# Designed miniproteins, single chains, continued (4): the designs that were tried, part 57

Each design is a single chain, and the fold is of that chain. pLDDT is the mean over its residues in the fold that is shown.

## One batch from the design tools (miniprotein)

Design m14092
Fold by ESMFold2-Fast:
Structure m14092 (fold): chain A 66 residues (1-66)
Amino acid sequence: PTQEEIDRLRREAQRLQETAEGLRTAAKTASPKTQPLLEEAAKAVEARYQELQAQADAAEAALAAA
């Protein structure tokens, strides 16, 4: 792995985190009908965020061992 690859993964993860935060904020002011849908969408985005963070962490550990 390269530092450039790690930086790219971290930037993508940050974008997903911002999206998840936006969805959770929207859920707080949404109607009872819409709120569960926004919360489920936020969970899905958070799962993708965690995957990218895990990939970046693994790449960072591999690079540090070099």
Scores: mean pLDDT 84

Design m14093
Fold by ESMFold2-Fast:
Structure m14093 (fold): chain A 80 residues (1-80)
Amino acid sequence: DEEARERAIEVVERAIEYLKKQKEFHEIDKELIVDALEEAISKLKDAEKFKPYLEKILNSKNKEELIKELEELKEELKKL
């Protein structure tokens, strides 16, 4: 479903924009981002394909790594 894909991409883009505006990185920000992404991705027909990307995002140790993993997820979502 194109609408579900576009929504998932929008969630990723908003998360990246939010993180870039933050001076400090907090663990709660990552948890909230992952929860929102899990909900958006669960509506995709091939949601299981994206589980490894969500795991990488959860395991991100800093803001730069988290943004990098979110950008990679966005590129994979665009390939749908």
Scores: mean pLDDT 81

Design m14094
Fold by ESMFold2-Fast:
Structure m14094 (fold): chain A 98 residues (1-98)
Amino acid sequence: SEKEKLIKEAEKLIERAKELIEEAKKLLAETDDPEVKALCEKAIEYAKKAIELAKEAIKAAEKGELEKARALLKEAEEELGIAEVCLAVAKLIIKKKK
């Protein structure tokens, strides 16, 4: 039960991170603002780190290393949080220039 729950949470985090990367890539392609470009690139970088950590969490959970899986998943969530903030700030800059 706990193992299956951790794997599902990690898989959902990977999906969230992939969606964020695609949104950030689209914004990066559409913007001429160097600050917005830097924030989108940072969002992509941190979302990719989150995916890597979530994949490691799945591997740990599959081995029955549940405490390690929880720690990796928490770190993945923190990295994704940074990515989400970067993208939100990029969107805010675009709105303020209208």
Scores: mean pLDDT 90

Design m14095
Fold by ESMFold2-Fast:
Structure m14095 (fold): chain A 52 residues (1-52)
Amino acid sequence: SPREEFIEANERSAELLRKAAEESTDPLMKTVLQLMADSSEFVAERMRKRLA
């Protein structure tokens, strides 16, 4: 379903953003990427609770 695809996309985005944050040497970029990953995880979790 479109919701399941959206959840999976956000879960994947969070994983990639976490990895990018870990590999970044710029403290500002690390913080920004971590916040973006947290946001994607939050969206996925909230949507998953609504779907399941």
Scores: mean pLDDT 85

Design m14096
Fold by ESMFold2-Fast:
Structure m14096 (fold): chain A 94 residues (1-94)
Amino acid sequence: GVVEELEEAAREAEEAARAAREAGDEGLAKTLELVAERLRRLAESGDATELDLAVVEVALASAIVSARKAGLEEAAREAEEALRHVARALALVE
């Protein structure tokens, strides 16, 4: 369900943050950690709205663009997986 997809998205965003930090991009790592925290809070509440999911989807898409521009392929891949889980959650709230 929505909660399980958001929990998976949070885990992938945390992995993306780790990859960014290991590559030396502390700014991207912090951004991805904030996205992961938001995803975990939405999963814990069980009350994620379509707007909540759209906001985190935009944040992940922006992080993916930043990761690709920086050449951080692992961070981009993990963030893309997080985005796929958010998209699946969004489909389930409609």
Scores: mean pLDDT 89

Design m14097
Fold by ESMFold2-Fast:
Structure m14097 (fold): chain A 118 residues (1-118)
Amino acid sequence: MVKLVESGGGTFKEGSSVTLTGKFSGFDFSKALISWWRQKPGELLELVASISADGKTKWYADSVKGRFTISVDFSNNTATLNMSNLKVEDTATYYIVAYSGEQNKLVFGEGVEVTVVA
């Protein structure tokens, strides 16, 4: 059974840094496209960052460019979202998503809440 377990959420002060971690089990995520999505209170779900299976191609939404960094660690079966210089506007539930083209399979994390206070 495929699982994505997210951690690193909580309540943080504006200007702080936090790392969200997604841990994979039950599939070879080295062949998956990994992405982080968020849903802000009262807003639609938005894609914030993605990374290719080889770790070489990264994409970021304009709202997070220069502040967020996506990475993968194949040795620990983890993907991380490093969020620096947090803003109140970054308050959202964050979801990790893995897409395996070989298996034509999409796997979602359950979501981790991040609250940023002034």
Scores: mean pLDDT 81

Design m14098
Fold by ESMFold2-Fast:
Structure m14098 (fold): chain A 64 residues (1-64)
Amino acid sequence: MEEEIERLIEETERLAKLLATRDVEAAKQVAEMIREGRRAYEEGDYEKAKELLEEAKRLAEETL
């Protein structure tokens, strides 16, 4: 679970960087979701972290 979440964070951060070159507002939303997901992960709420990061990745992919 932990490695899955860490990889998801890395992937979503890469997408957010690409998104920032095209849509700054969408990139800010994705970055906010990553921040919330990372916080949930640090608190041990792996399910919430995964859901937030998957939603962030989905938003980034749909907008790119």
Scores: mean pLDDT 81

Design m14099
Fold by ESMFold2-Fast:
Structure m14099 (fold): chain A 69 residues (1-69)
Amino acid sequence: MTKRELILRLIGLKLRKIGLEFEKELLEEKLKTEKDEEEKEKLEKKLEEIKKEIEELEKEIEELEKQIS
């Protein structure tokens, strides 16, 4: 993989992370206003899944940044 290909992949991962962070923020706002306990549990589960995806993307970004310097 060339340095250029690594940089392009890094940009793509960072853009995907921005999208997931936006979705996370929307779920956090919904959770703050939700009064139904069953719906809160569903929102919290989705929020944890998105947080896990962001965490995995963060690791991949960190590994690619180490390769690019």
Scores: mean pLDDT 82

Design m14100
Fold by ESMFold2-Fast:
Structure m14100 (fold): chain A 62 residues (1-62)
Amino acid sequence: EEKEFEELLEKYKELEKLSDEELEELKEHIKRLAEILNLSEVEAFLLFVELKSEELLKKLLS
């Protein structure tokens, strides 16, 4: 699960061209969101991406 989350974050970083600092901030944000919503980190991250863009979610999962 942690490995899956890290792999998705790295792929997202490449797609959005995020800095290392932006990626760490996003990781902290998603962890907090997962705690609040009682979701896994992967589930919270996929929900976050879907709310931003369905096309981005498709690219992330391909």
Scores: mean pLDDT 80

Design m14101
Fold by ESMFold2-Fast:
Structure m14101 (fold): chain A 71 residues (1-71)
Amino acid sequence: GPDANQRALGDFIASLPLSPEDKSRLALALAPLLDKPQSVFDQALATLRARAPSLSPDQLIDLARQLAQQA
């Protein structure tokens, strides 16, 4: 549910080697995912986890915005 999804996003963001500022920006970019259907949320989080190690902070935030805008 939404509370579990919020925890999952928080844990993911906390695990990343990002500055506090970049973590805040990423959290804002990902916030709309909490209002999406569970399948969309799960797919987006899986994509972020798979791609995060190979992306710069700016690229990761761009990906987050793209995923958050998906219907």
Scores: mean pLDDT 84

Design m14102
Fold by ESMFold2-Fast:
Order: structure tokens, then C-alpha cells, then sequence
Structure m14102 (fold): chain A 71 residues (1-71)
């Protein structure tokens, strides 16, 4: 499920396996782009990328969420 992929993405990010975390987060977001649980997992992976200095990848991963948050 999308939430299982989201859980995996966060676990991979915490383990420092950032490339695998990005892939899991992207798959979860494709399956359930409007699920707040999935969106939060994507933000956690994005934060891990940014902390690792991978800012361009963090921005790319987070772009769909920013476009949906037009306030």
C-alpha cells in the first residue's frame, strides 16, 4: 500500500539509505498524492536529503507538495 511504502521511505531515510528512501517516497506519492500520511513521509525524506546537503534532490521530491499547498 502507499502507507507501507511511506513507512519504508522513512525507515530508509533514518538508516541513511537516501537513494532508496527517495524511490519509496516517490512511489508512495504516485499511489496516494493527497494522503496526508504519505505527504508527511515525503517531507521527512526531503528533510533528510537537505540535512545531507542534497538540496536539489530535496527540492525535486518536495515540488508536488509545494504546488498543492498554494495558499
Amino acid sequence: SARELADRAVELARAGRLDEAVRAAEEALKLAPDDPYVQEAVREVGGALARAGRHDEANRLMKPLAEKQQS
Scores: mean pLDDT 81

Design m14103
Fold by ESMFold2-Fast:
Structure m14103 (fold): chain A 107 residues (1-107)
Amino acid sequence: SAMAELDALEARLRELAARFKRLLEEKAPKAEQQAVVDAIAGVMDEVLRLMVAAGVPEAEVQALAQGVAEARRLLLDAIENQDLEAAEEGIRLLEAVMERARALLER
């Protein structure tokens, strides 16, 4: 079901977000930090495709996509500046996108 697929994507996002924070805290190579942000982007692309497949209105999918783009910008800023606060803000936006996606699927 769409809900079961979203649950799996949310679990994967949670694992990747925790890994991203750890890599920043440990001052891991920027290439490794970038690889995790790319993996997060892949998960969020799957969320958006799931929303389209489930028949969620285009305007609501576009709003989710805007949230994903803003979160990605913050995560990239976090890599560039080694900024944990920007990383945490980006992760919070991704969590808000996931909560909204779940609410849209429950209709």
Scores: mean pLDDT 91

Design m14104
Fold by ESMFold2-Fast:
Structure m14104 (fold): chain A 55 residues (1-55)
Amino acid sequence: GHSEKNKKGAEEALKKMSGHGAAATALAAQREGEENGDEGGKKAGEEYFKKAGPL
């Protein structure tokens, strides 16, 4: 669905941002949080997604 496609786009953007260094640890935690349901990592991802806007 649209939500899934948007989420995948946001994840791809996060990976690119991680490759540029500053947020690498936060993005790793976000990814792990999304998979495990960890609240801390999940929150970091949500904040980035809000900043990125709809993709």
Scores: mean pLDDT 57

Design m14105
Fold by ESMFold2-Fast:
Structure m14105 (fold): chain A 65 residues (1-65)
Amino acid sequence: MSQEELDEILQQISDIIQSAPSAEEAKEQIKKLLEEAVKQGKLSKEEAETLYKVVSGYLADRAAK
């Protein structure tokens, strides 16, 4: 994974967070995005799992207020 590939994935995650109607929907869409990125070889399975945990924690914290 290059910095450019990571930036692309982070931009897509940000777009999902902004466009999704809820934090729960955003988490589901981000999970699907990360699964596709692993399938395409852009991320390792471990990198995708780590990124999903970080984003899920962030969204859960924001939803809990």
Scores: mean pLDDT 77

Design m14106
Fold by ESMFold2-Fast:
Structure m14106 (fold): chain A 88 residues (1-88)
Amino acid sequence: MEREEEYRRKAEEFREEIEERWEELSESMKKDVEELIKAAEEDPDPLKQAILLDTAVGMIRIREAVERTIERIKNGKEEYIKELEELK
């Protein structure tokens, strides 16, 4: 009983994190996350619900990390190209 309440609480925390980031997600990411949310809603096991939602949050966090890396590479490339053009 108490353990199931902990899983339900963690699932709620994961849902809140997904909702906070929802509008920033690409359409493909939204679709993948929606499939995980639907699977969690259809599963009666609170532990499985928490795992599915944790997976969705993990996917969002990986996307944010990848986007930050791409932005850093893009900004570095633009600065490097500018320096090369100034040397011509």
Scores: mean pLDDT 76

Design m14107
Fold by ESMFold2-Fast:
Structure m14107 (fold): chain A 57 residues (1-57)
Amino acid sequence: DAAERAVELAKKVREAVAAGDDETAERYQRELLRLITSDPALAANAEKVAEGEPVEA
C-alpha cells in the first residue's frame, strides 16, 4: 500500500535525522517525495508526517 510505504519512509527519515545521518535521511526523503508526486492523495499525508505528526494509528 502506497500510503503505508509513505508513512514508513517518513519514519525512516525522522530516525535518520535524529541519528545525525543526513545521507540516509536525504535518501528516504527523496523516495518519499517520488512516491507522493505520483499520487496526489499521499501529498496531504506526507505533509503531516514531515511535521512529525502521526498520519494513522
Scores: mean pLDDT 69

Design m14108
Fold by ESMFold2-Fast:
Structure m14108 (fold): chain A 63 residues (1-63)
Amino acid sequence: AKLTPEQVEELRRNAEEARRASEELREEAAKSEGVRKVQLLVAADLLEVAAEIELRLAEEAEK
């Protein structure tokens, strides 16, 4: 593994925070319309992708 245990824990924490932020943006999108709704949904999707990448990096570092 190329990452330290501390870096693995940071990636897991960042992924959890990104997923929480994504959920909050989806809730805000549900209350929004038009371009703003689309922008919030895009931002939420990007945060989910970032969380998935961070979790994959943490898993690979533990192998």
Scores: mean pLDDT 84

Design m14109
Fold by ESMFold2-Fast:
Structure m14109 (fold): chain A 70 residues (1-70)
Amino acid sequence: MPSIEEIIERANKVLEEGAELAEEMNDQETLKELQELRDKLVKAVEDKDIEKMLEILKEVEKLLKELKEK
């Protein structure tokens, strides 16, 4: 199981990459979804819910894939 620190680092990296790509594509809907996922991640970290943090990371990675397929 990855550490909380590792999950946060990876999630922040994917969120930054997703936001940059969405901004370049003028995809305001994806930008809003990324912001919502970041808020959920902060809450999961506060709750120390590693399982929830991993779910959020997966959702961010899915969003990045969808953005690349557009």
Scores: mean pLDDT 79

Design m14110
Fold by ESMFold2-Fast:
Structure m14110 (fold): chain A 92 residues (1-92)
Amino acid sequence: SRAEELAERAIRLAEEAIKTGDPQLTLRAAQLVLRAAMELLRRAETKEDILRLIGLAIRAIGLIFDTEMGRPRPEEVLALAREVLELARRLG
């Protein structure tokens, strides 16, 4: 699905960000995680899944903000991207 593609790309960028320390890759990965979570919200049918996706989106926004403020956290972006990918595969 589109959400799976976005999450898989976010994982690859976050892994590269961890290797290189490039904050632009961390930013791109966090933005892709947010887009994947928002795409999944269109398919969420249960209150539980909607609330989880809102929580994931809020965490992604926080990681985008931290990166823009000079505090990139690529390991947290990677962990979040993996959570979104698992949810995308479950809801697909």
Scores: mean pLDDT 91

Design m14111
Fold by ESMFold2-Fast:
Structure m14111 (fold): chain A 84 residues (1-84)
Amino acid sequence: SLEEARRRIVAALEALKRYVESDPSLTPEQKEKALRLLDEAIEAARNGDFDRAIELVKQAMEVLGRPELGDALARYIREVAAAA
């Protein structure tokens, strides 16, 4: 269901946010920018705007120097949304 997809995507993004917060290799500036983008992505996902959530997640991962992870997360979000 769309509700199930929303819960799964939000949970994944919140887990990613916690991981970013705990990563000692990231600068304070990278963390601040990425966490702001992830908070916006979580809100977009809560509203069912998965395209916006994908855009914001990709931007957050670009800030962290991990665009490949951004692409993987975008695929995950699309797959979960499509299965709803």
Scores: mean pLDDT 88

Design m14112
Fold by ESMFold2-Fast:
Structure m14112 (fold): chain A 91 residues (1-91)
Amino acid sequence: MEELKALPDEEQEEKIKELIEKLKDEDPEVRLKAAKELGKLLLAARDSVKEKYIDEALEALAEASKDEDEEVALTATFTLMLATVLKLELS
């Protein structure tokens, strides 16, 4: 099937770090895209993502869930719930 293995584990981890940084961007459109992409990447990489990066994503998304932009806050909240489920699955 399509592109589920598009990135090796190391690149998936690096992409997660990149998206976490973009969640702090000055532009709400960049933050919104980062929250959506982080959600997609966490779903695709669930079996290969180390708990450390899931914890970092949880922290960043918790901050983004308080964002002044309602769409960013809502998207970050859904992605935070997804990351929390992944952490529980790995535990």
Scores: mean pLDDT 72

Design m14113
Fold by ESMFold2-Fast:
Structure m14113 (fold): chain A 80 residues (1-80)
Amino acid sequence: MNAERQARLAAFDETMSEEELEELRKLAEEAEASTDLKKRVDIFIEVMSKVLGIPKEEVREILLKKAKEAGDEEMVKILE
């Protein structure tokens, strides 16, 4: 549920290991270095999966649902 995920997100700095934080930093650097929107979206999904503690597939499905609701056809193509 959203409240549970928000609680995890708020506490992630306190509960994540140094290895997990370093992995997130590396993913952020890769996102900034990439001009490819699809690659940036894939990196964002990986980061959100780790922060929220949910599978990457679930994060992708949430983003895809939001993109479809917003009528963002370009984002739908990137997420599929």
Scores: mean pLDDT 67

Design m14114
Fold by ESMFold2-Fast:
Structure m14114 (fold): chain A 55 residues (1-55)
Amino acid sequence: SEEEKQKKIRELTEKFGKELMEAYEKYKDNPDLFLEKVEELLEKYSEEVEKIEKS
């Protein structure tokens, strides 16, 4: 259902935000590593959202 899809996307968004904050703390002295990690997290987030939207 659409409601279930929206709930899953909200949960993924919250997890994504948490992982971004964790990456920021971990890599605050290494901007290149931070950017690489952000790119990885964004790709993962986008793929998971697409999976939910297709289901």
Scores: mean pLDDT 85

Design m14115
Fold by ESMFold2-Fast:
Structure m14115 (fold): chain A 84 residues (1-84)
Amino acid sequence: AGDVVGRYLAELAARMASATPEEQERIAAEFNRLVDEGRRLAEIRRKHGKEAYDKALAELQKRTGDPRRVEAARAYADLIEELE
């Protein structure tokens, strides 16, 4: 979990370091969306169990169309649960 989140965040940080202010705003929005998605997934799994979590992941996949984005959100949800 942490290694997937770490790689995704490291990629965002590298982009941020070389980005224009306008690019930095887009990268910040991308990170905030990941955080919101991961928190929602963690909350669903905690309150409603694995079946509801799997359904939420399927919805996220349908909305994003990006397997790496979905995997990052999953890993972030796992990280939140490990820290809480």
Scores: mean pLDDT 76

Design m14116
Fold by ESMFold2-Fast:
Structure m14116 (fold): chain A 62 residues (1-62)
Amino acid sequence: SEEERKKALEVARLLGRRLARELGAKSFEVEELDEETFKITIHTEKGTKEYTYTVKELLELG
C-alpha cells in the first residue's frame, strides 16, 4: 500500500543515515527503483556502495 511504502521509505532513510555514519561516508541517497523496491547508495572516499531492499524487508527492519 501507499502507507506501507511511506513507512518503508522512512526506514530506508534511517538505514542509509546509519550506514553512512558507520562507513564515514560523504553522503547517501535513497532511490525508488519500482513500487516495491528501494536502493540506498552510500558515497564514500573509496567509492560507492549500493544496497537494495524490498518494501517488505524494510518494514521487517522497522
Scores: mean pLDDT 85

Design m14117
Fold by ESMFold2-Fast:
Structure m14117 (fold): chain A 66 residues (1-66)
Amino acid sequence: AKVEDFKDPATKAAAEKAVEALKAGDYEAAQRYAVLMYLHASALDDEAEKAKALAFAKELGKQMRP
């Protein structure tokens, strides 16, 4: 899933910040925003949005390195 695929504004904003942090090499901030994104999507109980958020978080996690 891409940032633009999210319908919920809070989920999308958190996803955007996670990507920005990842590109800046701030993996700690990227992980925090990824978690926040997933929590927003989970709170909506929207199955499609939640599935997109889970896929996005997994993709970000694969790109994070110590």
Scores: mean pLDDT 79

Design m14118
Fold by ESMFold2-Fast:
Structure m14118 (fold): chain A 99 residues (1-99)
Amino acid sequence: MEELVKRAVELAREAARAAAAGDLEKHGELTKELIELIAELWGKDPEVAREVARAAAEVITEEALAANDPSVEPVPREELVRRTEERLLGLARQLYEAK
């Protein structure tokens, strides 16, 4: 599962950079791939899926803060990571349940 964690981190970083560059189409495609990956992991091992979602959430939060994104709420970094992790897991679970 380490390779899947690395892939999720790569997708999260590429998606965040696409968003920062204004490439919303590429951002959407990469985000979809990330959610699909987490959904596959949710079906196999929910604990690993949570770890992957957390790693992706940390990268997404880091890139958003580095870009000074005005849509980012002025809350502690840990709270931003938690909210992003919950969102990724929520979307992945919806996709998995819809299959």
Scores: mean pLDDT 78

Design m14119
Fold by ESMFold2-Fast:
Structure m14119 (fold): chain A 99 residues (1-99)
Amino acid sequence: MSKEEFLASLDAAAEVLAAATIYVIGKRKADELYKQGKYDEAIKVAEETLEQVRKHLERAREIAEKYPDNEDVRRDVAFAEEIQADMEKYLKELKEKAK
């Protein structure tokens, strides 16, 4: 691996860690608001969390496009895609429960 590719792989890992951290904090905040009966606020927090997760995933994908054969970057992007899917599922379930 070149020094440039190695540094790019660290940037991808940092974007994925940011997405995971935002997911955990945002989901906890939305759950607490839901428990308090603040359903609209819970949905808003979940939507904002999903938007931030998507932005970090997009940046990680840009790195993957530059280094398509980098296994670590591909694995990190796949993990962030699972976080996005879980957050989308959570938001859908939250909206259904708030009806």
Scores: mean pLDDT 88

Design m14120
Fold by ESMFold2-Fast:
Structure m14120 (fold): chain A 61 residues (1-61)
Amino acid sequence: MEENIKKAEEYLEKAKEAVKNGDIDTARQYAMKAANYYLKAGYTPEEASLKVREAIEEARA
């Protein structure tokens, strides 16, 4: 189960990099993958969405 959380975090970092590079489509794809791995780790859709949103907003700041 820790493997799914680690994968989610890896994809969140890739999404944040894509945001900083202006690659919005790539960022969206990585954010979706991160959310999917959070769901596999036992997070609710609401929790997964919140974690992804918080990370992306931090990258924009």
Scores: mean pLDDT 81

Design m14121
Fold by ESMFold2-Fast:
Structure m14121 (fold): chain A 58 residues (1-58)
Amino acid sequence: SAPGLSKEEVEELVKRLDELLNASPEELGEMYREMGREMGLPEEVIEKLARIAKEAAE
């Protein structure tokens, strides 16, 4: 990514969000983890987001 998210990066995030709506709790956790990593979030925050997403889906 450049100074912000490019058009293609935004499209990929939208696709991932759509997949999240149809994903299993385990897949939700992994998808949030991947998104957070690409956004440059700290690993601790990424793990927290993935865990919350899984719990919300269960």
Scores: mean pLDDT 71

Design m14122
Fold by ESMFold2-Fast:
Structure m14122 (fold): chain A 89 residues (1-89)
Amino acid sequence: MKEEAERLLKEAEEAFKKGDYETALQNYVRAADLYIEAGDIKGATEALRKAEEVLKKSPKELQNKGLEDIKRLTDKLIEAVRAEREARA
């Protein structure tokens, strides 16, 4: 999972540089989900921040779908962070 997330993050970065916002968004969103599942909070946070940056430059149609995906993953990340914090308390 972690190696797949890292690969998707790199592919998303290359797509973003080329102006392929749909591919960049899809790969950042998938990378974030895999990082959350792997317990890599830092990786998930970075992927979500990059997905938000892609959304700001994307067409309105893609922004609507991307916002929904990012919200879902942000909620999932918040729950993962809360679970980790409770385990430390």
Scores: mean pLDDT 80

Design m14123
Fold by ESMFold2-Fast:
Structure m14123 (fold): chain A 58 residues (1-58)
Amino acid sequence: ELEKIQQQIEEIRKQIETIERELPNLSPEDQKRYREFLEELKKKLEALEKKKKQIEEE
């Protein structure tokens, strides 16, 4: 469903923004951990956006 994909995209984007905003306030160890987590979230976001585009182009 396009709506479910859009909701997942929105949630991941908000998580990324929240983590990026809070990163400077964390310890160096936590910053490294959350940067790796951000990369995973960004990869998931990219995959969902590609799937959404394919559905929209139909």
Scores: mean pLDDT 80

Design m14124
Fold by ESMFold2-Fast:
Structure m14124 (fold): chain A 72 residues (1-72)
Amino acid sequence: MSEKEKLLKEAEELLKKMEEAIKNNDWETYLKEKGKIQELIKEALEKGLFDVAKEIVEKASEIEKKALEKLK
């Protein structure tokens, strides 16, 4: 598996956990998984994988919009 594929797969798993946490009103788990996503973005940036970092940020932003709608 390529470095890019590994990071994207890990991001997908974390984003799925964030969506489930939002659905269950589990804000502690949401914040914990969000922290892991931020570390993954940092790792991608440090490795020069800017396209991967951008994709993770865009997907995370979509999840954050869902969280904000639920807290409205």
Scores: mean pLDDT 85

Design m14125
Fold by ESMFold2-Fast:
Structure m14125 (fold): chain A 78 residues (1-78)
Amino acid sequence: KRPIPVASPEALEAVRKAIRAFDAGDIETAKQYLEKAAELATPEDSVVILSLAVLYVTARNQGDEEAAEAAKEALDKI
């Protein structure tokens, strides 16, 4: 009965890659995947939205203002 979500698996994969790049300190790659996740995600993709919110908080706590801005911009696009 569950509908196939439009682009949700790809959006989740993009967020996962962004998290991995962010944890590795590769902010540029993380920003690329955050932008891709925002383009693919829908407002119903609650897991993607939550993951972006966690990235935003983590980036702010680490003092990485550029990564925090990228995560917030991705959230604002959804």
Scores: mean pLDDT 71

Design m14126
Fold by ESMFold2-Fast:
Structure m14126 (fold): chain A 89 residues (1-89)
Amino acid sequence: EEELYQEALRRIDEVIEKARSAKTLEEFQQVARDAEETYRKVRELAKKLSPEQRDDVLDRFELEAGGALVDSARNVIRREKEELEKKLQ
């Protein structure tokens, strides 16, 4: 029970850290694929948790991991734009 809840939280933290570490479009694409697989696993684990823990885990994934993925996408796009601008000079 508690162990499954902590496992779900660890999986969410892993997605967040990977998203923050992505520097390129290729790295971001891999992080996005990993996040999709992790979301699937977290949803499966959540079915075995209490309703309160389930809601907390799913909300954390959507708000914290989802937020980190959006921020990562914006940062990667910005870096790609800067590199293109340098090549066009």
Scores: mean pLDDT 84

Design m14127
Fold by ESMFold2-Fast:
Structure m14127 (fold): chain A 70 residues (1-70)
Amino acid sequence: MKLKLVALDRPARVGSPVYLNGKRVGEVTSPYTAWVEESVKLGDVLEVDGEPVTVSGVTNIYREGELPAD
């Protein structure tokens, strides 16, 4: 699948799974960034380690990748 790099409004743990509305959509790649599915948009409230994290920025940086099931 195609993933895009997004900025997070708060620091998150690197390697943590990222969820949107109960669905895994990505993974944290640095304290303030995550690789997420293209459907994720600016202002979406993601869940990381049980905490709400808002998408504060969407980049034009893309990669091919796979997310683990669930």
Scores: mean pLDDT 80

Design m14128
Fold by ESMFold2-Fast:
Structure m14128 (fold): chain A 63 residues (1-63)
Amino acid sequence: MLTAEEILQAIEDYIKKHGRPPTAAELAQELGKPLSAVIPVLQDLIKRKEIEFLGGGEIALAK
């Protein structure tokens, strides 16, 4: 099962590699998982205020 830790690490790795935050679709591609597996974990992280959506649909880590 995809974990919150895996998502948070993948966001950090994506930013280091590409110099910008990923979209949900780009994150799913990097993890080799379907978007349907990624979305529920992202929704949980948003409720916990661990991540936020930017205006372009990009996902940033919250402080």
Scores: mean pLDDT 80

